# Ledger of designs, part 68: designed miniproteins, single chains, continued (4)

Each design is a single chain, and the fold is of that chain. pLDDT is the mean over its residues in the fold that is shown.

## One batch from the design tools (miniprotein)

Design m14344
Fold by ESMFold2-Fast:
Structure m14344 (fold): chain A 90 residues (1-90)
Amino acid sequence: SLLEALQQMLADLKKVLESNEVSEEEKLQAINVALGNLDQILENHTLSDEEKQIITQMLDLIEDYLNSLENPNEELLERLERLREKLESQ
């Protein structure tokens, strides 16, 4: 199900972003992939409240990580903001 897929995506993303063994570059690549996948999901699916909640948790996790960096990635932050707007429009 989409709900189970989103739960797995959140769990995987959290493990990557919280790991001290994963490089900043690899974490940014994981974020780029996650944002791309979420954009596709938002374009192709009408979401339940539970699915929206999990996506919100992923976006919050990504934003917290990006804001923890000495040089925040503005392109990724702009993509994140666009996804939040798409999510709110559903």
Scores: mean pLDDT 88

Design m14345
Fold by ESMFold2-Fast:
Structure m14345 (fold): chain A 95 residues (1-95)
Amino acid sequence: SAEVELAERVARLALERVEELAERVLEAARKGDPRLEELEKELREVAERLLEALDRLAAEARARGAEEAAAILEETKRRIEELVRRALEEAREIL
């Protein structure tokens, strides 16, 4: 459905953005980059904004009866939360 296709596109873009920032955080940690704290803050702030947007989109999808689209967006939220947690934990273990 068009609702599912839109949800999948939004999910992919959100995950790609968080994965890119998480990778930059991990690279900075491995190199001892003095900007590590700034990059960790950026990752948290971007993730928080994306999670809020996904919450809103999931609620709107449910209001339209697009339950499958809402489920994709909710699963994407869980994946973003896990990616952020793992990246921040791994960065702390490196330095």
Scores: mean pLDDT 90

Design m14346
Fold by ESMFold2-Fast:
Structure m14346 (fold): chain A 82 residues (1-82)
Amino acid sequence: MTKLILESPRSAEDLEGTGELLEASGDVKAKVEGENTLVLESSASGEDLAGTAEIFAHSGKTKAKVEGEGGEEFEGTGRDVM
């Protein structure tokens, strides 16, 4: 399974809600690590998780890192509000 790590200035409650929505999509396991980090595990390919990471990075203040398949890292671009 590939792991996606999201770091956001959002509260742990907001991240937990995001994790629940992503788990509802099917093949994703989500857990909150610490105060502002959400870890997602999926059977999806690294390409699919990289796409998800880019979406969260485009939300502005979120840093995203894919663990396993290449170790790709993405940073927020300040375009959207999370």
Scores: mean pLDDT 60

Design m14347
Fold by ESMFold2-Fast:
Structure m14347 (fold): chain A 69 residues (1-69)
Amino acid sequence: SQERQQLEQQHQQRLQQIEEAVKRARELLKERGESKEVFDSVDRLAEQVRQRLEQQRQEQLRRIEERER
């Protein structure tokens, strides 16, 4: 459905925004000479955000599927 396509598009856009933010953060950390542990923290936080967005996407998708039954 169009609603499913819209949900997938929004999810992809948000994932792209996270990836861009992570890139910028890593560049800044590199310029500042931060430790690997700080880089790992950024990657971990980004993964938590991605997992949260995936859970929200799954919940919305289930609601769409329920309505289409």
Scores: mean pLDDT 81

Design m14348
Fold by ESMFold2-Fast:
Structure m14348 (fold): chain A 93 residues (1-93)
Amino acid sequence: ATKEQIEEEEQAVEDLIKILEESVEKLIKANPDMPEEYKEKLKEVLEETKKKLKELVEKLKAGEISLEEFREKAREIFEETNKKLSEIIEKAL
């Protein structure tokens, strides 16, 4: 991957993390009767996702993975995150 391509992917990840953080915050705020345990589980999923995506960006920057592999792994992380969030929301609401 070129330096420019890596910078674009890093920015895209930061933008997606921000959207995810704002979505979780809005969901918690909209559901004040949600048990605290589920609010904490939502926050834990968010922090785990952020960590995995940041580690993936560092591997791309280090040349340890290709741009194609980066995109595939990032997609898998988002799919797992959406599944975990949906399961927590279903149990909380």
Scores: mean pLDDT 84

Design m14349
Fold by ESMFold2-Fast:
Structure m14349 (fold): chain A 64 residues (1-64)
Amino acid sequence: MLITFSLYEAARAMSPDAVRRMVEGAGRIVIERVAADAEITATRVAPVLREYVEEMIRAVEEAR
């Protein structure tokens, strides 16, 4: 899943502690959705995933 690689790269920029929390919950949901209807959904989900990751980065800052 190419989307997983993009999420992984964004996760590296975030705090490891906060990334753990978000990935454990959000990661499973995204991966499950992509896997279930992946080929076409991957193209549609990629932009949404990017925005979601950006929101996670903001949540990480709030955790401080």
Scores: mean pLDDT 54

Design m14350
Fold by ESMFold2-Fast:
Structure m14350 (fold): chain A 95 residues (1-95)
Amino acid sequence: MTRKDLEEQGRKFAETVAYVEAMAELKASPEEARKSEEIRKKIEEKAKKILEENPEAVEAEVEAMLLWGERLERKAPALRSEEELRAYVAEWRAR
């Protein structure tokens, strides 16, 4: 996983949150968004405005993803096999 991939994942998470917030403000359901192009377009336009008005929130999600990536990089480069990676993940879940 590259730094650019993590930054993109952070941005996509922020976009998902903005989309859910836009649906809530417009009182639309996921089913209505799926069935109506007009409702979906309104949600997308509102979500875009939420992201534009809250750049610091987008930056915070990108930073959070990068911090998780740095934590993984400090551990994962020491793992030499898929078995060691699976063992590490299992140990981490048991904590």
Scores: mean pLDDT 75

Design m14351
Fold by ESMFold2-Fast:
Structure m14351 (fold): chain A 78 residues (1-78)
Amino acid sequence: AAAKVPQDIWELVEPKLETLLKRLQEEGELTEEDLKAFYEFKEEIKKLFEEAEKNPTKEVMDEVRKKLTELAEELEKK
């Protein structure tokens, strides 16, 4: 594993998520409803990283990876 600290992983992921969101909005592939769902999902992931920072367990890190994968799959469907 390249990143050992959840904060380091979030700092790598957040700019990419924001870039992807901006690109999808500019391409007109994202609706107002999709945008709201994306921001809610982003906030859930952020809170999960904050929890992992306080109590870094394998289970929490696996949940983060799962949520990021689900987000990527949902965005790819649009």
Scores: mean pLDDT 65

Design m14352
Fold by ESMFold2-Fast:
Structure m14352 (fold): chain A 80 residues (1-80)
Amino acid sequence: MLSEEQKEKLREMVREQIALLEKKLNVSFSDEEIEEITEKMAKVYEEQLELYKQGKLTGKEVQEILAKVFFEEVEKFLKK
C-alpha cells in the first residue's frame, strides 16, 4: 500500500532530478520531454506496485527498478 504522498514525491523527484541534470550537463529539457519521462515513470510504478502488493517485490527492489528506468529514459533524450 503506497500513499498519495509517495506519488506526489515521485513527481517532484523526477522534476528536481532533471533540473539538476540540466544544470550539471548544460542541457535543456522541454516541458514535453519532462512530462513524457514522468508519464513513463508513473506507469512503471503502477505495475511495480501491483507486484509489491502481492509480496513478489520489496520496496527497495521497486526503488531500484524506478531508478533504472529513469536513467534509461533520460539517456535516450540526452543523446550526446
Scores: mean pLDDT 75

Design m14353
Fold by ESMFold2-Fast:
Structure m14353 (fold): chain A 70 residues (1-70)
Amino acid sequence: SAMEIAVEKMEGLSLPKGVGQLILTIKDPEVGEKVGEALAKLRGRPDLLAQLSQSKSIDELIAKAEELAA
């Protein structure tokens, strides 16, 4: 499922409160893959992952994660 793809990509990441809840709203497997890939780029950067706690939607989460990973 979309959530399983996202979770697999994020294995070992410490996610902020609320980010996990947003991930549970993913219905599209392609969106789940994209979220997982964007968050995986922030692996080992808990300071940057913490900045994602302000994201209110999946689109905002992806955009912010990609910005921080650049």
Scores: mean pLDDT 70

Design m14354
Fold by ESMFold2-Fast:
Formats: sequence, structure tokens, C-alpha cells
Structure m14354 (fold): chain A 79 residues (1-79)
Amino acid sequence: ELEELVRELIELSRSYSAATLVAAEELLRMIREGAPKEELLRFVEEVLVPAFESERDNFPEEVAKRMEELIRRIKELLS
């Protein structure tokens, strides 16, 4: 489930962003390498969320809302 949410975030980011895409790809790598939940949550809060917020206006509204939902669910799974 966690990987599936991050993969969708990567695919949505591909057409509209650089920073969010890079952050989401790094998050997927960390998950696959077995990084602890605490480290994953820290990365989401300190890197992924700021990257997305900096680029939010570049996304179509429907895409931005879906990405917000994916990030929210990722954070819930890591809490």
C-alpha cells in the first residue's frame, strides 16, 4: 500500500514538477531499502511536503488535490 501511494505520486508529478518528482522517487528508494517509519515520516515532512507546496500552483487543481490526498495517506501510514 505505501509503495502504491508513492508510485501514484511519482506518476502524477512526472508531467508538472521536478522537486516533487525527485522527492517522491527518493521516498520510494528509502521505503525499498527498509528505512524506519520515523525516518520516512521525517523525510515526508521536511522534504516531500515543502517540495510539493513550492510547486502546488504548477499542477492542475484535480492533480494537486489527488497529490494532497496521497501525501495525507502516506503520513497516516507512517504515524
Scores: mean pLDDT 85

Design m14355
Fold by ESMFold2-Fast:
Structure m14355 (fold): chain A 94 residues (1-94)
Amino acid sequence: EEEEVKEEAIRLYDETAQKLYEALKNNDIDTAIEIVLEAGEKMAELARKLGRDEYAEKIQSLIDELKNTEDREKQIKLANELVKLMRDFVLELL
């Protein structure tokens, strides 16, 4: 069960990275932000299932901040921070 959740988190990150590459290749920043938010919400749930509450809280905090900002430059910065945090979490699962 725990290993299955870890595999799900790793797959989610890999799929998210591929989707982000496609969105950014098409210069679709709005879609890229939506992809990051959806992935972040799912990753926070997986982190909680694995008892990694600190990661879940950090991910959720960045999601909430990203959802509440209207400044494009800040949205891009927060989206990048969220992707990096999800990557760091997944690397700890390897």
Scores: mean pLDDT 87

Design m14356
Fold by ESMFold2-Fast:
Structure m14356 (fold): chain A 70 residues (1-70)
Amino acid sequence: SLREELDEIIDKTVEELSKYLTPEQVEAVRRRLRAFADSLLEQVEKGLLTPEQALKQAKDFAESVLKIAK
C-alpha cells in the first residue's frame, strides 16, 4: 500500500540520518517526515495527487533532508 511504501521511505531515511544526527534530532526529523507523509496520503485520498506523485515528493524530501545532514 502507499502507506507502507511511505513508512519504508521514512524508516530508511531515519536509519541513515542516525549516522549523522543525535537521537533527539532523529526523532524530530521522523515526526516531520511522518507529518509530510500523512499530508501526502490525505492529498491522494482527495484526488489532488496520484500515489506515484506522492511517492516522488516523499523521496525528494527525504533526499533533501539527507543532503543537509551530511
Scores: mean pLDDT 86

Design m14357
Fold by ESMFold2-Fast:
Structure m14357 (fold): chain A 62 residues (1-62)
Amino acid sequence: EEEAIAQLAVLLQDPDFRQLARDYLVSRGVSQEEVDAMSPEQLARRLVELTRAHIAATDAAA
């Protein structure tokens, strides 16, 4: 988990990739204010959390 967050945070140093991540989080219900305040590490952690929640919801439906 921490390793995945660290790797994703490195990718989020790219401004274009970071903008895509912010847009994705906003589309999933995170506020623009919140994503604008996040560091790359915080963005990475939030992305992992949302991905985990999505997987859990899919498993519950199966």
Scores: mean pLDDT 74

Design m14358
Fold by ESMFold2-Fast:
Structure m14358 (fold): chain A 91 residues (1-91)
Amino acid sequence: SAAQAARARRLIAQGRVVDAIDIAITLIQQGNVDAAIAILQAALRVLRAQGASDDIINAIQRAIRLLQQGNVDIAIGILRQARGMLRRQRA
């Protein structure tokens, strides 16, 4: 929804990338793939600025490419993995 996309943008502005990825996954599951890609691209910019590991950056980039190719299920799996890596780095 537009409200979920707006919330994800606010979370990204606050550096809360894990929560924004959770919203992106929900949007993908709802068929709102273009909105999810926009959120993930914004998250990727923040992660680069924060010095996130290359493994996390590469995982999110690969997920975006897979979403653009229509490989939704594989992309969701990769995003869940990247989310887990981010949570461990911030704990």
Scores: mean pLDDT 86

Design m14359
Fold by ESMFold2-Fast:
Structure m14359 (fold): chain A 117 residues (1-117)
Amino acid sequence: SVELAEAEGGNSRTLEARATATLPDIPDATVTMEVKGRAEVDDEGVLMAMVRNTTGPPVFGVELAEGKNGVIEAEARASFDAPAGPVTVEARLVVESKNGGKMKVRIEEVKVTATPK
């Protein structure tokens, strides 16, 4: 299962949203993990989208997107080979505002797919 996360702040320089997804019993497979989300900023901001596995050797997908006075969208994706068993992934969106102010950050999608070998 996947839980979507949203955060809002008025006086912060940084906001974060996180989600965790677990596939309990996969065969020996290639796992693809994806996050999509957005931030809204009142000034200059940077949105980092990140996905990573938390089981086995670390693999990361990261994107940084910049914007000003509006919506910033970011997507991150990575794939890794996993042995049979459980796989857990973490998705993070972090928005940083240059001068602070009102910000929103929202994870719109976390997708984890196992393709058997």
Scores: mean pLDDT 79

Design m14360
Fold by ESMFold2-Fast:
Structure m14360 (fold): chain A 58 residues (1-58)
Amino acid sequence: SALQKQLLEAAKAENFDAIEAILRQMNEDEFSETFIRAYTLLSEENAKRLDEIVKALR
């Protein structure tokens, strides 16, 4: 989906404001399909930041 592409681009850009906004719009199926790929694009520190955002929203 367009949201899945936007999430991967935001992760690659390390744009956490965009990541949070996209995750708020994303349904559970889109999230589950894309989440691991987003993690692989991030450093260990930034992957932890993503995990904290996900925990706050899910």
Scores: mean pLDDT 78

Design m14361
Fold by ESMFold2-Fast:
Structure m14361 (fold): chain A 94 residues (1-94)
Amino acid sequence: SIEELVKELQQELAKAEEALENEDWETLKKHLKRIQEILKKLKEAVPELSELVDKALEHIEKAIASTDKEEIKRHFSLAKGYILQVVSKVKEML
């Protein structure tokens, strides 16, 4: 369900933030990949969110591809902003 996807998205985001704070880049990228899968499912379920989801996915992909700490942090921050907008929009629809 959409509610379960949003809950899972928020849980994975929290785990990604924890990994980022600990500079555990391997664990961070693992949670970012899970976030990508959830966002793709949300995009399929709610096509109206496609633009916000695509912007989040772009920054997640750049964070996963990077080996530079500052670039990873920058793209994570931008992705998080779009993810929070997606969560807000979905909650308005529920």
Scores: mean pLDDT 90

Design m14362
Fold by ESMFold2-Fast:
Structure m14362 (fold): chain A 70 residues (1-70)
Amino acid sequence: MTEEERIFKILKMHIDGKEAALGREPRELKSEEDVIEALRELGYTDEQIEAMKKAIRENFAIQEADDAAA
């Protein structure tokens, strides 16, 4: 998978968790645009979405370092 696809997959899991906490069904998110739109509907700003993507990228860098060390 591309790094972008992995980022949006993790964001989708976060959205699914928020929806479940609100007693709603998980949204059918087929694309990265659907993920971004769902986050905006949940009240996240573009800046907050970028901050989440940055945190996920940093976690991927740690995982890649661990995989390279293994």
Scores: mean pLDDT 71

Design m14363
Fold by ESMFold2-Fast:
Structure m14363 (fold): chain A 94 residues (1-94)
Amino acid sequence: APPLPVPSAAELRAAREALLAHLRANRASPEEVTTLLTTEFLDLGRIYPELREEFEAAARELIALHQAGASTEELIATYERRFDELVARMEALR
């Protein structure tokens, strides 16, 4: 398959803000938040194969926190922290 288009850091941040706004507007459960945010990290790992292991590790961290009984806000906070770390690493690789 042809390589997926590589989004800019600004486009990724805009997509994140839209996703988080959607989750908050719909009062998503911790299970729904975990499913959507882990899917987002795994999709980003497919777009940035050089960071695939780090995105998969971030997805596993969200799953582990959800299994430990983390709230929706704790899951979102962990996602935002990991997203910012990984986007900074992506910018360093460009």
Scores: mean pLDDT 81

Design m14364
Fold by ESMFold2-Fast:
Structure m14364 (fold): chain A 55 residues (1-55)
Amino acid sequence: SSIDPTSLIGLTYGEAKKILDEYNFPYLGPEITPSDDAIISKVEKLGNAAALDVK
């Protein structure tokens, strides 16, 4: 099974990481590591990976 990483928009960065790790889904955070409490505002699909951005 797999997930749509865009479904993570509105979750906290900590929650999103847990979900992505459970599915072994590769991801990239912003250049500066966000707080686990930061809200995911944008997700871009990069091939088999996701780029996460926070507000």
Scores: mean pLDDT 81

Design m14365
Fold by ESMFold2-Fast:
Structure m14365 (fold): chain A 100 residues (1-100)
Amino acid sequence: SELDELLKQIKELGDKFEEAKKNKDSKTMEKTLLEIVKLQEKILELYPDDEALLLAVASEAQHFIKEIEELKKEGKIDEKTAKKLIERLRKVLEKARELL
């Protein structure tokens, strides 16, 4: 299904992000985080009535906000890019909460 494919893509991007962290590859971390954010935004648009998905997206968005703030503090990701990603994730979190 389209949903199964989206969830698979998010999992694969999560794995790429973790590998990029191990390799201290800031550009790949930034790219994978942006792609994850875009997929979370797409899930909220396509599945606004799926409470389980909304809870999962909200939880993941909150987790990534914290992760990105720590990476920014440690100088492992570009500050301007981190700020933009956090802003988009906060909007994802807010929208998911509004739909619940």
Scores: mean pLDDT 87

Design m14366
Fold by ESMFold2-Fast:
Structure m14366 (fold): chain A 81 residues (1-81)
Amino acid sequence: VQVDISDLKVPPLTVTGASLKVEQLSGDTYRITLTIKTDDATYTAEGVVTVDGSVTVDVLKTDNSTGKTTKVGPATFRVRG
């Protein structure tokens, strides 16, 4: 399968690490977890999407100094089979 990520609303920061986890939940349904690490924060987005569908999810920012989590905008996940 192919995974597309669009509409990602994060500031232009230096990325220190990034990961994309794709888990098959059923024959046509996938859980996608995106994690982006920067010097000052960790950004996480998670969604469940069906093949040839899309889902729009909230991106959550966790500040590395304070540990506070804030919603910073949407991201859209799509899976193509």
Scores: mean pLDDT 79

Design m14367
Fold by ESMFold2-Fast:
Structure m14367 (fold): chain A 77 residues (1-77)
Amino acid sequence: SKEELIELAKEEAERVADLYGVSPETRERIIQEAVKKALEAYEKYKDLPEDLKRQYVSTEARQAALDVIERERERRK
């Protein structure tokens, strides 16, 4: 379901945030961006089998989290 995919995206985002030891503010941005990307992926891949849909949502959420971290690193240069 859509709710299950949102939860999956949040869990992936939280794992990335914990791994990189980001601030609470950055953690919130990571989670928000990951959820946004997961919802976009859900719409794009709605006709795919559930297992593939979950894989794509998880991948998009993880990538979104990493993108936020990269942008934060660039801003600190």
Scores: mean pLDDT 80

Design m14368
Fold by ESMFold2-Fast:
Structure m14368 (fold): chain A 80 residues (1-80)
Amino acid sequence: GSSTAVENLLALYKEDPELALRLAALELTSPDPAGIRAAVEALVKIGGEAAVATLRRALRWPRLHPAARPLVEEALRRLE
């Protein structure tokens, strides 16, 4: 994943946690593999209940990119 994209999401999380989590979830609908990996990595680094809830919701998202699903499932196993 992109180090810059992860850093941007983590910086945003300090100022607006809800927006950061929403943007990370939206990135999981992107066809960009680097963007998907960065979003999952940022959510794992955020951790805790909010990150777990966001990842669980993403699995039910109708626009979740097929490549994102296994990464989200692996992240949930690591956090739970």
Scores: mean pLDDT 80

Design m14369
Fold by ESMFold2-Fast:
Structure m14369 (fold): chain A 109 residues (1-109)
Amino acid sequence: GEEAGKKVEQALRDTLADASPRAREVVLLLIQGMTDDVLVDFLVTRLGLSRARARELVRALRPLAVQLREEVQKAIQAAENGDDALFDEHLAKALALAREMVRTAERHL
């Protein structure tokens, strides 16, 4: 539900707090569901990447963002079912994916 979603969102923000501002912004936009075309334009216009480098970064991050969204959905579902252990398991997987997205973004930025 809404409370579980807010807890997941806060944990993701806390995990991303130590990331570079540029990597944090890119990862948060992907987690928030920004499409590939919109993200490529953002990377080109706002962060000054070439279109080729922007597409390469989006291609590298998109599979991780999809997996993160799936783990977030599983965590929320576990919380709604009252399964705290399963919530913690899927949240931990989502946070690990967020950290991998940061490392990937920092290599390309």
Scores: mean pLDDT 87

Design m14370
Fold by ESMFold2-Fast:
Structure m14370 (fold): chain A 81 residues (1-81)
Amino acid sequence: DEVLERTRRETEEIINRTVEELEKMGKKEIAKRFREEGRKMLEEGLRAISSLPEEEQERAGRSVVDNIRLLGEKAIAEAKA
């Protein structure tokens, strides 16, 4: 519950900030793709976390946030290339 809410909030913040940066760079197609992939990864991650024992949810939530952050970093790197 708390873990799912925090994971969603943190991930959505990362997605929104990264999309904004990509759009400011004029990379609208990369921004659109990142938003779609990031949202899909978040929803799949939240479903996976909800099926885990409570003791494992904290670590799994952190993993989802970290994976979205890495996805965003890759999108920014692609935009700069």
Scores: mean pLDDT 86

Design m14371
Fold by ESMFold2-Fast:
Structure m14371 (fold): chain A 71 residues (1-71)
Amino acid sequence: SSKVEEALKLAEEVVNFMMRQNKDASKEEQRRRFDRLLDGLRQQLLSELGDEEVVKEIVERMRKKIEEFLA
């Protein structure tokens, strides 16, 4: 659905923004900040979409993107 596509795009934009803003922090501090970001994103998307499986897929995709960035 368009809502799911919009949610995924928003999640990617937010993660990309945080990557740029936190590049000068240590990898450990970046991981902590991203973990908090993903928790907030999960709660927000659950409230908006009401579909736990879809939210899990979006969050997992963002988590993988973050892990690749921090590798």
Scores: mean pLDDT 83

Design m14372
Fold by ESMFold2-Fast:
Structure m14372 (fold): chain A 72 residues (1-72)
Amino acid sequence: EPDELFRAAAEAVRAGDYETALRLLQEMKEKFPEYELLARSGELIVRLAKEGKITPEQAAAALETLWADFKA
């Protein structure tokens, strides 16, 4: 399900595994096109963490907030 992919991406970011996080978000876009904009927003957050502009914890929290807002 898309929530499991997004949760796994947040967990990967928290662990500093940005490549896995980006792969999971790409998988989400391919399997669930209706979530493409959400996944693209997530990719931007992951890239900011990868570039050291935010912490992995901040990125994971931002992804979790993004998902919660989307579901509301």
Scores: mean pLDDT 82

Design m14373
Fold by ESMFold2-Fast:
Structure m14373 (fold): chain A 80 residues (1-80)
Amino acid sequence: MAEELRREGEFLLRAARLMEEVHYNNVPLSELPAELQEPLGALIAEAVGRGQRLRDPSVPFAVVEELRRRGRELLAEAAA
C-alpha cells in the first residue's frame, strides 16, 4: 500500500520534471516517453476543458503544477 503510493508519487514528480523540460524547450508531447503520453494526454484534455492557457499547443504549463501537487500529496501519504 505505502509502496504503491510512493511509486505513483515518484512517477508523477518525474512526469512533472519532463513536462517542465517540454514546456521550456518547446518539445512536442509525441517526443515524451511512451509511458507518460497516455496519463499526460488525459491531464492535458482536463486542463484544456477548464480553459487553461497553453504555451505549447500540446503541453499546458498548468499540467506541470498539477502533477507536482499530486505527486507530493502521494509521497506525503506514503510517509504517513
Scores: mean pLDDT 63

Design m14374
Fold by ESMFold2-Fast:
Structure m14374 (fold): chain A 63 residues (1-63)
Amino acid sequence: DIYDLLIKYTELLSEENYPLEELNEEAKRRHELFQNLSPEERKKLVQEIVEEIRKYLEEYEKK
């Protein structure tokens, strides 16, 4: 499942203790925008991002 892949990716970043201090301002703005969007629009956006990630990973493995 693509969701399983996404979870693993997030865990990997968490283990690396990724510092998001610089992106704190940008992250909150994006989060507020997402909160304003309807659940349906959010789901469509997530699906597109997931597809992009999948394509990127497949191409990365070929390299």
Scores: mean pLDDT 58

Design m14375
Fold by ESMFold2-Fast:
Structure m14375 (fold): chain A 64 residues (1-64)
Amino acid sequence: MAGVERAEFKDDGTLVLRGGELTPEMARALAGDTRITKVVLEGVRVSPEAEAILRDAGIELVRL
């Protein structure tokens, strides 16, 4: 599976992902990181499975 092209972690717990694809495997890794409270997707494809994993972990998902 393709990964994201760029990732940037903000000091407020926001992870910004740009380009590519957010895989279910990547979503599980993000769900395990308690520092991440929000994921912002800029031009990133996300499957319903990956989206569900993040939501189940209490992570806010923003699509741009």
Scores: mean pLDDT 79

Design m14376
Fold by ESMFold2-Fast:
Structure m14376 (fold): chain A 94 residues (1-94)
Amino acid sequence: LSKKEQMLEITRKTLLEVSARAERKGLIQLEASAGVGLIHVAVLSKSEDSDDDIYNSLMKMLRKLAAQAEELGDKESLRIVEEAMRQLEQIKSS
């Protein structure tokens, strides 16, 4: 897998996990944000953007999701998103 494909897959998996958790807990705003993120990931997967541009777009999305999880007091969703951001940083730096 390319760096782009790895970053997109990690982000997609993370968004699905956060969405499922948000649905179970009735966190409608977080569920909606994760859903919008999944659409954005699908759009990025078809783009000709550089690995740097993909990384920046995904990190911006994940930072917004992390801030929302923190604001809602969902520490586990915050942890899941922060772990994904850490994985993306490792892929980008390799």
Scores: mean pLDDT 88

Design m14377
Fold by ESMFold2-Fast:
Structure m14377 (fold): chain A 90 residues (1-90)
Amino acid sequence: EKEEQIRAAVAKIDGIVKEVMENREEAIEALKSYEEDLANSNWSEQSIKLQKRIVEAIKNKNEEELKKILLEEIAIRAGVPVEKIEELLK
């Protein structure tokens, strides 16, 4: 179950990156709104920092960094190290 959810999430990364990079301004605006909501909640500083890193990667048109951040986010949400996600993709 957990491994299936991780594989499904990772399989969507390339599509998400493409969609986000094609609509960078809209994606940045949406993420900034979401970041503000997170800042007004009891979410951890690490979660807020992760969202800010996503916005910066989009601003810089850095697809590789965005993919890395999305993998890191999946790993954090799943409670596993990034290396385990890489292993599951084999």
Scores: mean pLDDT 73

Design m14378
Fold by ESMFold2-Fast:
Structure m14378 (fold): chain A 60 residues (1-60)
Amino acid sequence: MEYADAGTLVEVRPGDTLAGITAAHGVPVAALLRAVPALDPAHLPVGETLWIPDPAALGL
């Protein structure tokens, strides 16, 4: 089921990288950027919650 609220919320901490966050959750950076196109990978919103989609929901 594609809409089973598949995903998790992760708080961005100082020193976190998009690659590190995506690797921890089993998604490639490109897939996360496709799911959250408003996210700027050059300037992560430290202290804000980032929604990480489930890899299955991304068609991986």
Scores: mean pLDDT 68

